# Designed miniproteins, single chains, continued (2): the designs that were tried, part 61

Each design is a single chain, and the fold is of that chain. pLDDT is the mean over its residues in the fold that is shown.

## One batch from the design tools (miniprotein)

Design m6110
Fold by ESMFold2-Fast:
Structure m6110 (fold): chain A 79 residues (1-79)
Amino acid sequence: SKEKEKKELNLIVEVLKNTFKTKEKYGEMTEFDKEMQEKLEKAKTDEEVKEVIKEIQEREDKEAEAAGQAAVAAAQAAL
């Protein structure tokens, strides 16, 4: 339902905002994190919020893929 989707979107936004606040508190904010936090604060529509979430997810997916490739390369070098 649309209500369930909205509730899930609001939960994701809350988690992201808390994550950014924690990173800022400990001086761990990257330039990408600062850009995403600013975009999230300026987002006025659910579509704009979804776009920010998509950018964060695409970044995480690329970092996970790079880490996986590095692990495979290290394993192959050990042979």
Scores: mean pLDDT 80

Design m6111
Fold by ESMFold2-Fast:
Structure m6111 (fold): chain A 82 residues (1-82)
Amino acid sequence: TLQALREREERELAEREAAIAAGDLEPEIKRLEELIKRLPKDSPLHIEALRQLAELYRKAGDEEKAKKYEEEAEKAEKEREE
């Protein structure tokens, strides 16, 4: 039940963030967020998905979300290098 609650919270945040991207990019954002949920945090694919999310949010005009995901991707990538 705790795992299900965490997944629900992550999904709600992801759906809200996709909605902020004003719908047209929503399917692409949703796909990447679903990918992130399925991939391990230490996966290179997870980091790439974060980078793509940042790019999509920039494309949608949401600089705040774009910077957030870009920073998370950079942080994860540098931690993996160490």
Scores: mean pLDDT 72

Design m6112
Fold by ESMFold2-Fast:
Structure m6112 (fold): chain A 103 residues (1-103)
Amino acid sequence: SVEELIEKAKKYALEGDLEKAIEYYEKAAEIDPEKVLKEAEKWIEEARKTGDRHLLYVALYARKVAAEKLAKETKDPEEKEKYLLLARESEATLEAFRDLLLA
């Protein structure tokens, strides 16, 4: 189920297994991108409170992927623009984290 895929993605994120976390949330986003987007926003808030960088990184990727999927599926031009903006903002934050890890 999509719930089980989301739970596995979070488990692997908290364990620092980013590759597995990405695999599971991408599978979840293919089934239910709206639910993945909602859960990713919760993970971002949790990561801010706990300081968990792995959870934050995975949550930003999940938000990006879900937003891109929703932008592709929506027929509403205004919703499409909002999702594309959210995906771009998520990518910009991820690029900043990548630079910090490579410095």
Scores: mean pLDDT 85

Design m6113
Fold by ESMFold2-Fast:
Structure m6113 (fold): chain A 90 residues (1-90)
Amino acid sequence: MPSQEEWDKRITEAARRGDYETAVELAREALEQGIKPSNETIGALVGMLVRQGRFDDASRLLDELYSQGVKADDLVVQEVQKAMKELQEK
């Protein structure tokens, strides 16, 4: 079974190639298997979705994470705020 690090890598690689739908589905698949992606990976993915204007995908991912008991820490909040600020400045 892939480890948290392997899931984090797959999610990050999908997002980096612009395949945000696959990145979101990989995060959901990890959660279905009881594997929680790292807060850093979650923050980065949500930040990328926000920068791309994919607010519905970001919102749905956060809802899914909360439903699975994943706590959004200050790191995830900071990444979202950073992405929103960058989007506003461009």
Scores: mean pLDDT 72

Design m6114
Fold by ESMFold2-Fast:
Structure m6114 (fold): chain A 100 residues (1-100)
Amino acid sequence: MKLRLTVIYEESDPYRAEVDRLEAWIRENRPDKVEVRRIDLSKMTEEERKKALDILKELNITHIPVLLIEYEGKIVAAFEGVIGRGRLDEMLDEVEKKLA
């Protein structure tokens, strides 16, 4: 099973370093099982940024950074803020169990 983990953030956000650490942890502990995608809102056009924020609002997400877990093109889990690696591992295991 291959999950896509999409992290939505802004480059000027103090959480940039946490996003980098999270991606490194996934590559070390979940090789070939999880694909990491990063979306930097600060590098988007105003229209692209608005579309991204509208999607987050539709998902009832009001704060960034945001962690989205996708399977086969569908969002199966969403989390606001930066989570610790242990909690992320638990979330990925629960998603994998539900999709099995």
Scores: mean pLDDT 70

Design m6115
Fold by ESMFold2-Fast:
Structure m6115 (fold): chain A 100 residues (1-100)
Amino acid sequence: NAAIDAARRAHYRRLAEKYDELAKKVEPFNPEASKALRDAATAARRVADGDYSALAEFQKNLQKALDLLEKNGLTDYIVELHTATAEETQAFIAALDAIL
């Protein structure tokens, strides 16, 4: 279904943009967490381009970023990451509901 595929690709493209933006904010405080966020964004872009094998790499790098942010007490960025992810997930569910 072209509409469902378009919604899924748009969702991962928006996640990639948000994670790249967050990575720039995090970089001065924790370069490793910033890199993990950029790696997650790169994997999300691959999913957006139709490479669904990148989903595992996306999840792995997202978890690595969360672990590094938590270990370094960067709680505000953890909240921002969770909020951005939840907002995009809600938007994706709404887009799917409109198609189905």
Scores: mean pLDDT 87

Design m6116
Fold by ESMFold2-Fast:
Structure m6116 (fold): chain A 68 residues (1-68)
Amino acid sequence: SPLEEGARAAATWLGEEAGQKGLDAVRSGKPADTPEGEAAQSAAIAGYELGPLAGDFVARMAAKELGL
C-alpha cells in the first residue's frame, strides 16, 4: 500500500524500528512515542499523500535534524 511504501522509506533513513512505530502510529491514530517514530509517522503520511519521493525527502530531512 502507499502507506506501507512511505513507512519503508522512513525505515531507510530513520531505522526499521522507527519506521514500524511510525506506521503503527498512523494505523492507530495515536502519536508515536519517540521523536524518531514521530518523524517516521510524518514521512509515511507524506509518502501516502504526495508519493514515495515526498516520503523519502521528509525522512531524509528528519534524519538530518535528529542527528542521524
Scores: mean pLDDT 79

Design m6117
Fold by ESMFold2-Fast:
Structure m6117 (fold): chain A 107 residues (1-107)
Amino acid sequence: KEELKKKLEEWSKKVDEILAKMKAGEISADEALERIEEELERFTKEMLELEKDPELKEEIELLKEIALDQIKKLKNSKSLSDEEKAAKLESLRKKIEEDLLSLIEKS
């Protein structure tokens, strides 16, 4: 639990850095979304390797698929500005972080 909580804090920090680069104009909103997708895939893979409960593994996999689908929908939107994508991504990130923390506390 403690190791995964520290990894979640590290994931949160990396996402904050990606969002900061996007807000500074160093990367596009689509590049930020892609980097966050990669970080989420890496972290959920680590959770799956450490988790022994099959039911929790299914919940982790489901959360990953839902989160990745939502990230892809934002990335594929042609009607949203970078500012609107950033706002929606910030909200999505908070929900993902809360859901991941809940799963870690159940393990």
Scores: mean pLDDT 80

Design m6118
Fold by ESMFold2-Fast:
Structure m6118 (fold): chain A 88 residues (1-88)
Amino acid sequence: MKEYLYLKIEATTKNGKKISIEIEYTGDEVKLSVSVPGAKVNLENTLKLLNQSATPETLLAIGEVLVETFKENQVTSLKEEIEYEVEE
């Protein structure tokens, strides 16, 4: 049985900058992509940590924390997309 989770969070800041965070879990590995205008983001250490103990439940919890963090930072727009599938 393989589990699949895709989580995407998009936020627009007060200054009109768009931030996107994508998390994909295939049952075997976690993929993480972060897009911040004008910044290079190195996620190698974060990916190593996530791949050591990530479960769909843990990744969903991380998504909730990120959404709350964006709300606290007074973003003008917030979108969340979640896909969770279990293959038998």
Scores: mean pLDDT 71

Design m6119
Fold by ESMFold2-Fast:
Structure m6119 (fold): chain A 95 residues (1-95)
Amino acid sequence: SAAEEALRLLERAKELLREAAKKVKNPKAKLEVEILLGVADISLAVGRLINDPEFAARLALRQLKEALKILKKELPDHPLVKEAERLLKEAEELL
């Protein structure tokens, strides 16, 4: 389904943002990104438990978009951040 494809794209975007977060020098920004990624992990897991992939995808997309904003500021033009942004846009178009 479109929601299942969106979840796959969001999982990949999450891993790219997590890898990019390792390169963040500002400890407050790094912590904020790690918290957002952790909340996205919970949203994706809850979707499996309640069998509502669209609800899970919409929640995770919101959290990952917030992490993306921080990473775009901390790591301008980073290739992992740009690829994650592309995947998040594709996931949003499926929802």
Scores: mean pLDDT 88

Design m6120
Fold by ESMFold2-Fast:
Structure m6120 (fold): chain A 65 residues (1-65)
Amino acid sequence: MSEEEVERMIAALRAAHEAGDEAALRAAVTDLSRLTGMDPEALLALVREDVEAAIARVRAAAKAA
């Protein structure tokens, strides 16, 4: 798993969240969960509560991989 790929997916997640595109948001969460090993439902809940906290969690998981 590449750091560049994780950052690209994080950018997609942030863009989808800012646009309010629920379908794009779910797709980005699914892709990030597969790359990081995080649960997609838990990640989606975090994004809906605090997108920056969710991004920090994803970066931490990616660095541990």
Scores: mean pLDDT 79

Design m6121
Fold by ESMFold2-Fast:
Structure m6121 (fold): chain A 94 residues (1-94)
Amino acid sequence: SLEEIAEEFVEKAKEAVRKLLSDKPELVAEFEARLDELLARFKAGEISFDQLAQGVITRAQELATKYNIPQEVLEKLIAELQKIYKEALKKLEE
C-alpha cells in the first residue's frame, strides 16, 4: 500500500542518517522527530507522498545548516535519500 511504502521510506531515511551521522545523536534525534511529524501529516491526508519526500530532504538540509555539517557529508546524505526515494517510486509503479 501507499502507506506501507511511505512508512518504509521514512524508516530507510532514518537508517541513512543514523549510519552517516552516528557521531551526532542530537541531530539524529531531531531529524527522526521531524520525520515522524511528516509521516503523521501524510497518514492524516494533509500532504502527498511527494510532499513527504521533499519534506524529508528539506529537513535534512535545514539540520545540516543548524549543526554545521560539512558540505561533503550533506551531499552523501542527500544522494542516499534520493536513492531511497527512487526505490519507493519504483514500488508505487509496480
Scores: mean pLDDT 87

Design m6122
Fold by ESMFold2-Fast:
Structure m6122 (fold): chain A 104 residues (1-104)
Amino acid sequence: SEEKKKLIEEIDKIFKEFIQRLEDLYNASTDPEKKELLARTIFLVYLANKLIKEFIEKDDPETVLEKAKLIMDTIVNVSSGVPEAKKIAEEFKKRVLELLEKYK
């Protein structure tokens, strides 16, 4: 449907912004441990973008919201070793879940 297509486009835009902010943080860091954690977080964000868009196409809105919440909570948890990354992850979790709730 056109509504699903629009939602997928909006999700893609949000996740690309999320990745860019994490990449900026990665490029600004000189700490190898922080860089490794950021690289892992960026990889998970790429996977989350792909998975959430697939769920939007295949699942009902309630199931999409439940799965997205679990994925975003995982990203927040993984990012927690870098306080700036955790703050970014919490911001984007809120934006993703609010968008999905609106289209529920």
Scores: mean pLDDT 90

Design m6123
Fold by ESMFold2-Fast:
Structure m6123 (fold): chain A 61 residues (1-61)
Amino acid sequence: SPEEEIRRLEEEIERLTRQRDGIVDESRRRGRPPTPEELERILELNGRQVDLRDRLDALRA
């Protein structure tokens, strides 16, 4: 159902957000900027969140 798909997308967005925030928080705790590898991972996670959010918005229309 659309409601079940919406729930799944919201849960996945939350998981990706937690992964991204974990990388940012770890870098801050070390008192240094993110490494190139960490930045690449953040950009990847941000892109996946945008895609899932667009799908979520389409289901809510």
Scores: mean pLDDT 86

Design m6124
Fold by ESMFold2-Fast:
Structure m6124 (fold): chain A 86 residues (1-86)
Amino acid sequence: SEVEKLIEEIEKLIEEGILDEEKLKELLKKFLKLLFDLDEESIEKMAEAFVKFIKELVEKVGPKEAAKIFRVMLLSLKETVEEERK
């Protein structure tokens, strides 16, 4: 699944300490576009909110644990959205 590959890439970037913040934002935008039929401005704002949340999570629990937590959150969001479309 393209969504699962994006989640893996996002997890890896977070685990590495978010050395490339723009790449993280672009992967989050791609993930959101696959799940939601929203305009570019809404996708941009959501991606920015997710980046901010991830950075705060990394500060509190460290990059490795933050990556695991966020992976579970993204997988849960994917499953919920896919189930609601059935």
Scores: mean pLDDT 83

Design m6125
Fold by ESMFold2-Fast:
Structure m6125 (fold): chain A 114 residues (1-114)
Amino acid sequence: SLRELLERALGVLGEGSLQVGEMAARGAPLEEILEVVRKTHEELLKLLEEALKVASPEQQKLLEKVKELVEEALREVEAMVAAGAPPEEIAMRYMLRVSEIQALLREILAQEEA
């Protein structure tokens, strides 16, 4: 169901975000942090594609926006890693992007509760 797909997407984002924060706090190599972000976003995009197949037209518009934010977040992290940004700055920026994505996913999920 759409609810189950969105709840799984929120779980994937939460776990990925937590792992990135913990890795940054211990000064993990930037490529290892990037690998976690890429894996998280690959799993998330697969869930969003499945969600789009079962969503209403109004929900599809919001899900397409979520997909755009997911792709933008990955590109931003890739650019920061390429520039050699501090791990804590990468984690902070990623957490802000994850918060935006989670807010939209929760908005769609709330519509399913009506």
Scores: mean pLDDT 87

Design m6126
Fold by ESMFold2-Fast:
Structure m6126 (fold): chain A 87 residues (1-87)
Amino acid sequence: LSPEIKTLLEILKENIAKLEEMSIEEAIAQMREQIDKYLPNAPEALVVAGEIMLAEFKKLNLYKDEKAVEKALKSFAELAEQLLREQ
């Protein structure tokens, strides 16, 4: 994985974990701030995909399911590789 994708996955994982104690709106805002700071060239499509993932994890109470988180992050990494490749 590229360093950019690794950073993005770490941001998502941290914000998914925070969904236990935070509103979805707060988690999305923190994720966006971290992406803007560490990944200023991230495609908007990836940011939106991250928001959708956080919303679904909150809705389905999957934020404590380590296997579900790992599976989702793997799928997100595949999407991120495709979108960052842009060829």
Scores: mean pLDDT 79

Design m6127
Fold by ESMFold2-Fast:
Structure m6127 (fold): chain A 92 residues (1-92)
Amino acid sequence: SNAELAKKARELAERLDAIAREHREDLDAFWAAAEEVLASVKEPELQRAMRVRIAALFRELAEETGNPEFAERARELEAELEAEALAELAAA
């Protein structure tokens, strides 16, 4: 990874963290804002890293709010990310 990519990843992660704090009780608003962040990313490695952060934020919001919808969304995204990681490992 290059230094510019790492800097962009940090800035995007900070933006996602802010979005999660603002929309902690509104899953649809959180996801809509997170999708806008993902849509701004053209690099596949960065998009994957942001999806990993979004899954972690869904877990944090599920724990904080007790809302099972956040936990379900975290599970779905985690399963997608795991399947992609296993496919990449098998292709290597």
Scores: mean pLDDT 84

Design m6128
Fold by ESMFold2-Fast:
Structure m6128 (fold): chain A 71 residues (1-71)
Amino acid sequence: MSEAARELLDALYRGDREAALRALERLTPQDIEEAREALEVLSQVVPPEWRPVVEALLAGDLEAARALLEA
């Protein structure tokens, strides 16, 4: 798993929007595929407000994930 993917997962787990946005800027669709299993687990443990972000990432929609983090 890439450094950007690990940073994103850690940021989402902590609820750190700024760290999540910084990681997302460096992320590729391939990084998301490598993190898919971890993202599926994370979707069950993150607060409800973070679930749409994780769902967008699982769909491969990095733009939607970014917009949700900026909202």
Scores: mean pLDDT 79

Design m6129
Fold by ESMFold2-Fast:
Structure m6129 (fold): chain A 105 residues (1-105)
Amino acid sequence: MRKSIKEIIEELTKEFVAQVDAAVAASGPEREAQLEKARETGFKLLATLKIWAIVNNDEKALKKIEEAERVFSRLYEALRAGAPPEQVRALVDEFVKLVKEAIDA
């Protein structure tokens, strides 16, 4: 059966977290590969969230998605700069919280 948009968002969120964790653990070319995968998954997740908000006519969800986009930008910059794992984890947790708040009524 085809998955719901909400199920797709949940799966993309898990995939994104795993790719960020893999990037933090990796070095050199493998790190760059995991960062690119996380970037692509993050963009797909944010695009799917926008579709979710539009389909549900949910302006509150759209505002949470805008906040998530800003956190995603900060997270990617932190990863590129080699920020401490604790800082990266805090940004991941903030991003996941905003994603959950966007799909929860």
Scores: mean pLDDT 84

Design m6130
Fold by ESMFold2-Fast:
Structure m6130 (fold): chain A 64 residues (1-64)
Amino acid sequence: MERKKQKEEAIKKAREAAKKFVPLLSEEEVVKRLTQLLVDMGIEKEEAEKLAKEIVKEVKEEYK
């Protein structure tokens, strides 16, 4: 349970960061920053990159 909770919390923090970064930075730079944040929170790099791309896409669509 601890690991699943940590992953959900990491995704939540990444979404908050994405909402701030999307209007200010390029999509590539936002993905890079979110990937690093997720990795720092214990998500594997490959999974973090996939999650970062999905989060950025969702947030970008909500901003339009």
Scores: mean pLDDT 77

Design m6131
Fold by ESMFold2-Fast:
Structure m6131 (fold): chain A 80 residues (1-80)
Amino acid sequence: MELEEEYRRLIEEIEKALEELVEKLSETMDPEEIKELEEGRKKAIEALRKALEEAEKHGLDIKELVEKLKKDLEGLKKIL
């Protein structure tokens, strides 16, 4: 329960960080490259949400998913 809520919050933080990164890159990159990044961002977020749904559906421990997502968010914050 608590880990699932933490994972959802991390997805929201990741989505926001990726949106900010795309906005910053839009100043220096071609519109087509930005479009590819936006599509990649959407697919990545959908994959994270699907991983949570599958884990919840099957009663799997999501601790590793939470830890991985925290590390991914830290990496994004270093780039921003």
Scores: mean pLDDT 77

Design m6132
Fold by ESMFold2-Fast:
Structure m6132 (fold): chain A 86 residues (1-86)
Amino acid sequence: MEEFLKKVEEERKKRSINAGLAIAQSLLAVEPDPERQARLKEAIELFNSGEENQEKGLQLLSDVIGEILREAIDRAFAKREEELRK
């Protein structure tokens, strides 16, 4: 069962990397900030450069996504408060 568990973990990692690559490419297409564009390009390069760099690519992408989500959430809450305060 060790081989099965390892294959399941490798499968999950591959799915995460493939999803990360697709997300990074989609975000890069619409990203207005040049610093985030550079980080997204670096993440894409890391995903394509080999297995040892894929973890770094995922970490870099997660940092960028975290920043985007935080800003989107903060903006949504600010807009919600403005609507409630009328």
Scores: mean pLDDT 75

Design m6133
Fold by ESMFold2-Fast:
Structure m6133 (fold): chain A 101 residues (1-101)
Amino acid sequence: SMEANQEELKLIEELIELIEEALRRVRKGDVSGLIKNLEKMISVAEQLPDQTLKDSVIATVAELLANIQAGKASPVEVELQLGSIETLLRARRVVIRKELR
């Protein structure tokens, strides 16, 4: 439905904003802020209506969060993984925007 597509679009836009904030925190070395940001991304992603997109985003963010907390993730690795999720979300946003035309 139109309403479902509008709700999914809002969630995707919120996730993109959270990724951009996470990238800023990585560049500043704000590890505690990054962890809180990634936890919020999981909470928002759990509301996504598309199961495949939801599972993909949650799995990637949860693995990234675990690796950061274990001291196993480099800043470059964090940026690459966040960039890949952003690309996926932006691609889905294009599809939804076309459906809302």
Scores: mean pLDDT 87

Design m6134
Fold by ESMFold2-Fast:
Structure m6134 (fold): chain A 77 residues (1-77)
Amino acid sequence: MEGLLADLKAEAPRLIENARSLVEKAQKAVEKGDKNTAGRYLVAALLYLSMAELAGAPKEEIDELRKKIDEVAKKME
């Protein structure tokens, strides 16, 4: 079990960075009018964010990214 916990903690920063990257790509896709691509990036970002939360990422980073995802999603209406 110790190895599993260490692996999860090691992945938390990577998962957060992946989620951030995907949110930025989604924003760029929305700016270009490509809502389908933006939607795919947002779904991927949410999945990485959920995994990061399970991996023990700081709640402040989780909350920040959730707010950004919501903001991008509202632009897709």
Scores: mean pLDDT 80

Design m6135
Fold by ESMFold2-Fast:
Structure m6135 (fold): chain A 85 residues (1-85)
Amino acid sequence: SGVEKFRAQLDANATPEEIEALKERLRKEEEEALAILEKRGRKLEAEGVRVSAELHLAALDREPLERVRELEERLREIAEEIERE
């Protein structure tokens, strides 16, 4: 999965300080994206941004693979709903 690849790249090359900086950047990007999408009434896309950010944060925090897979499945469900629109 993309998240497993992302985590593997971070584990191989990132310091704790770099991981913390990535988490802060991810939270800021999520906040900015959500402000735009919520203002435009794009509820499904906003939910997708929230779940995507939670997925990447779970990978950075080394959450169990079961949690990561649950978030991937939720993101897939949201993507399918958007595609049906």
Scores: mean pLDDT 75

Design m6136
Fold by ESMFold2-Fast:
Structure m6136 (fold): chain A 68 residues (1-68)
Amino acid sequence: GDDLLNKALEILEKHPQLAPILQEVLAQLSEGVSLDDALTTLKEKLSGLVSDDELNILLELLKSKVNS
């Protein structure tokens, strides 16, 4: 929901380098890449760039967008 989106936006504000990574992953989802593959790409690219809590919020946002 909007709460997850707001949390993700706060993470992106702290880490502006994440914006192009999220855009790439969202583009993959739009092109029909599976959610599991998109989540794997996000985990690999964000590993070491954000905290585990921040990573989990971004993963939940992607799951929410695919299931809504």
Scores: mean pLDDT 77

Design m6137
Fold by ESMFold2-Fast:
Structure m6137 (fold): chain A 98 residues (1-98)
Amino acid sequence: MELLEQELANLDAAIDALRAAPPADPTVLRMLVMALQSGVWVVLRMLKNSDLSEEEKEKLKERAIAVLDRLRALQRELDLPESSIEAVEELKEEIKKL
């Protein structure tokens, strides 16, 4: 529980750091964005396999969706490919199915 909340907080902080100082190398930028997407996917997999209460799961789902919305905003601000935005939308749909 606390570990999932901490991971989501770490992802929020990483998004803020990338927005404030994006890497000049586009390859490094894409790799970091993919790493953030992978972090959210790990949270999703942990949620599916958790014995958390219905209330706790709903809270974490809302937090994960908020992180994905922020990542999508960052992708638009940094002019990343549409395929990267599609991957974030797919993750949001998977979270809604939990």
Scores: mean pLDDT 78

Design m6138
Fold by ESMFold2-Fast:
Structure m6138 (fold): chain A 58 residues (1-58)
Amino acid sequence: SMADKKKQWILTKGEGLGKSVGLMETDPKVGEEKKKKVIEESKKKADDTYKKLKDLSS
């Protein structure tokens, strides 16, 4: 469905962005924490978007 596709797109973008910000940090521990936070934010956004789109696409 469109909702599933949009959710996957957001998750994929979040993973890529998280990896990029992690690699740009000079401290690997700080980089991992920033990466985890970006991915977690993306999951929350994906879930919210999925729920809204699923309600609209009925």
Scores: mean pLDDT 77

Design m6139
Fold by ESMFold2-Fast:
Structure m6139 (fold): chain A 94 residues (1-94)
Amino acid sequence: MEELYKKFKELREKVIELAKDPSKFDEFTRALTELLKVADELSKYPQYQKEVAEGLRELSDVLEEAAKKAPPEIQRLLTAASRVLRTYADEVAK
């Protein structure tokens, strides 16, 4: 599970980096999808649930801030992604 948690942290950083570049939105979507799959697997282990929930909430906040500085089309998509991450974090935290 340590390798899966490392992958979660690496994917979170990659999603943050990709969110800053509108030309790489396809890469962003792929990285976000992979992050959610890894988060789902990690959330099955009680010892990682808090860290996963906190990490997803932190990412949600970062994407919300990135959306404020993005072009209108990308702003809408980043805001939607932020909401998905927050909802997922709340489900993991239950």
Scores: mean pLDDT 81

Design m6140
Fold by ESMFold2-Fast:
Structure m6140 (fold): chain A 92 residues (1-92)
Amino acid sequence: MEELKKKLEEASKIVKGFQLQLERDLAIYESGKETPETTELNKKSQQLLSPYLPEFAEYAQKNNINPAYIYLIALEKNKKIYEETSKLLEEL
């Protein structure tokens, strides 16, 4: 069960990270520029996603995905995590 907890925590961090990045992108779209608020959102997003950035970069390169679409990469990563957690939950 410790394995399940770790996978859920990983998925949660990735979801929160890209949600903050989406909030930043939306705020930039609305304001037309970087603000202190968008800088703070970017910082928080990068703190949550930093452990996964090398993996995301490799995935983007391998699958010919523009790295700007980090949400697509995060979705694929989370899909795999949820498949693995589903197997662990079936053993409960």
Scores: mean pLDDT 73

Design m6141
Fold by ESMFold2-Fast:
Structure m6141 (fold): chain A 70 residues (1-70)
Amino acid sequence: MEGAEIAKKTLESLKDKLSAEAGKEANGAISEAGKAKDSKEFAETLRKEAEKVKNEEGKKALEEAAKAAE
């Protein structure tokens, strides 16, 4: 639940900042990180998922979100 709430807020904050393309890539990574039970595990999972994101804008946004969550 905790990770899911962080994921929901992260998606909402990035929705207006990212292009539609970057947002789609980021959505998958954030959803996966949302399975974490705490903010540290969320940040760790998000950093690993960010490495799989091919859109540079989305990748940078996910790395910044991971820093903020930690």
Scores: mean pLDDT 77

Design m6142
Fold by ESMFold2-Fast:
Structure m6142 (fold): chain A 96 residues (1-96)
Amino acid sequence: SMKKEELKKKWEEEIKELKKKYEEQKKKREEKEKEILEKNNTENMKAVLEEVKAVFDRLMKEMLEFLEYAKKNGLDEEEVKKLYAERSRKINEEYS
């Protein structure tokens, strides 16, 4: 079994990687949004792009909060998998 301190370090590294990937995706999204607006500069398109941005920002926040929770509690990979399974079940119940 991995020690709690080693698990916390693992989750800290995953948080750093997620933040890096988010910043890279954010830059790509901003480039694509600029291209879209150059071709379709309407208030409706701007509103759609703002909604897309809000969804991505919300999902990233939820993922970061989950990883911070795993880090604080020194959760192992099996505990994390169990939490993902329970969260997936709850989502399916809400949308079934």
Scores: mean pLDDT 77

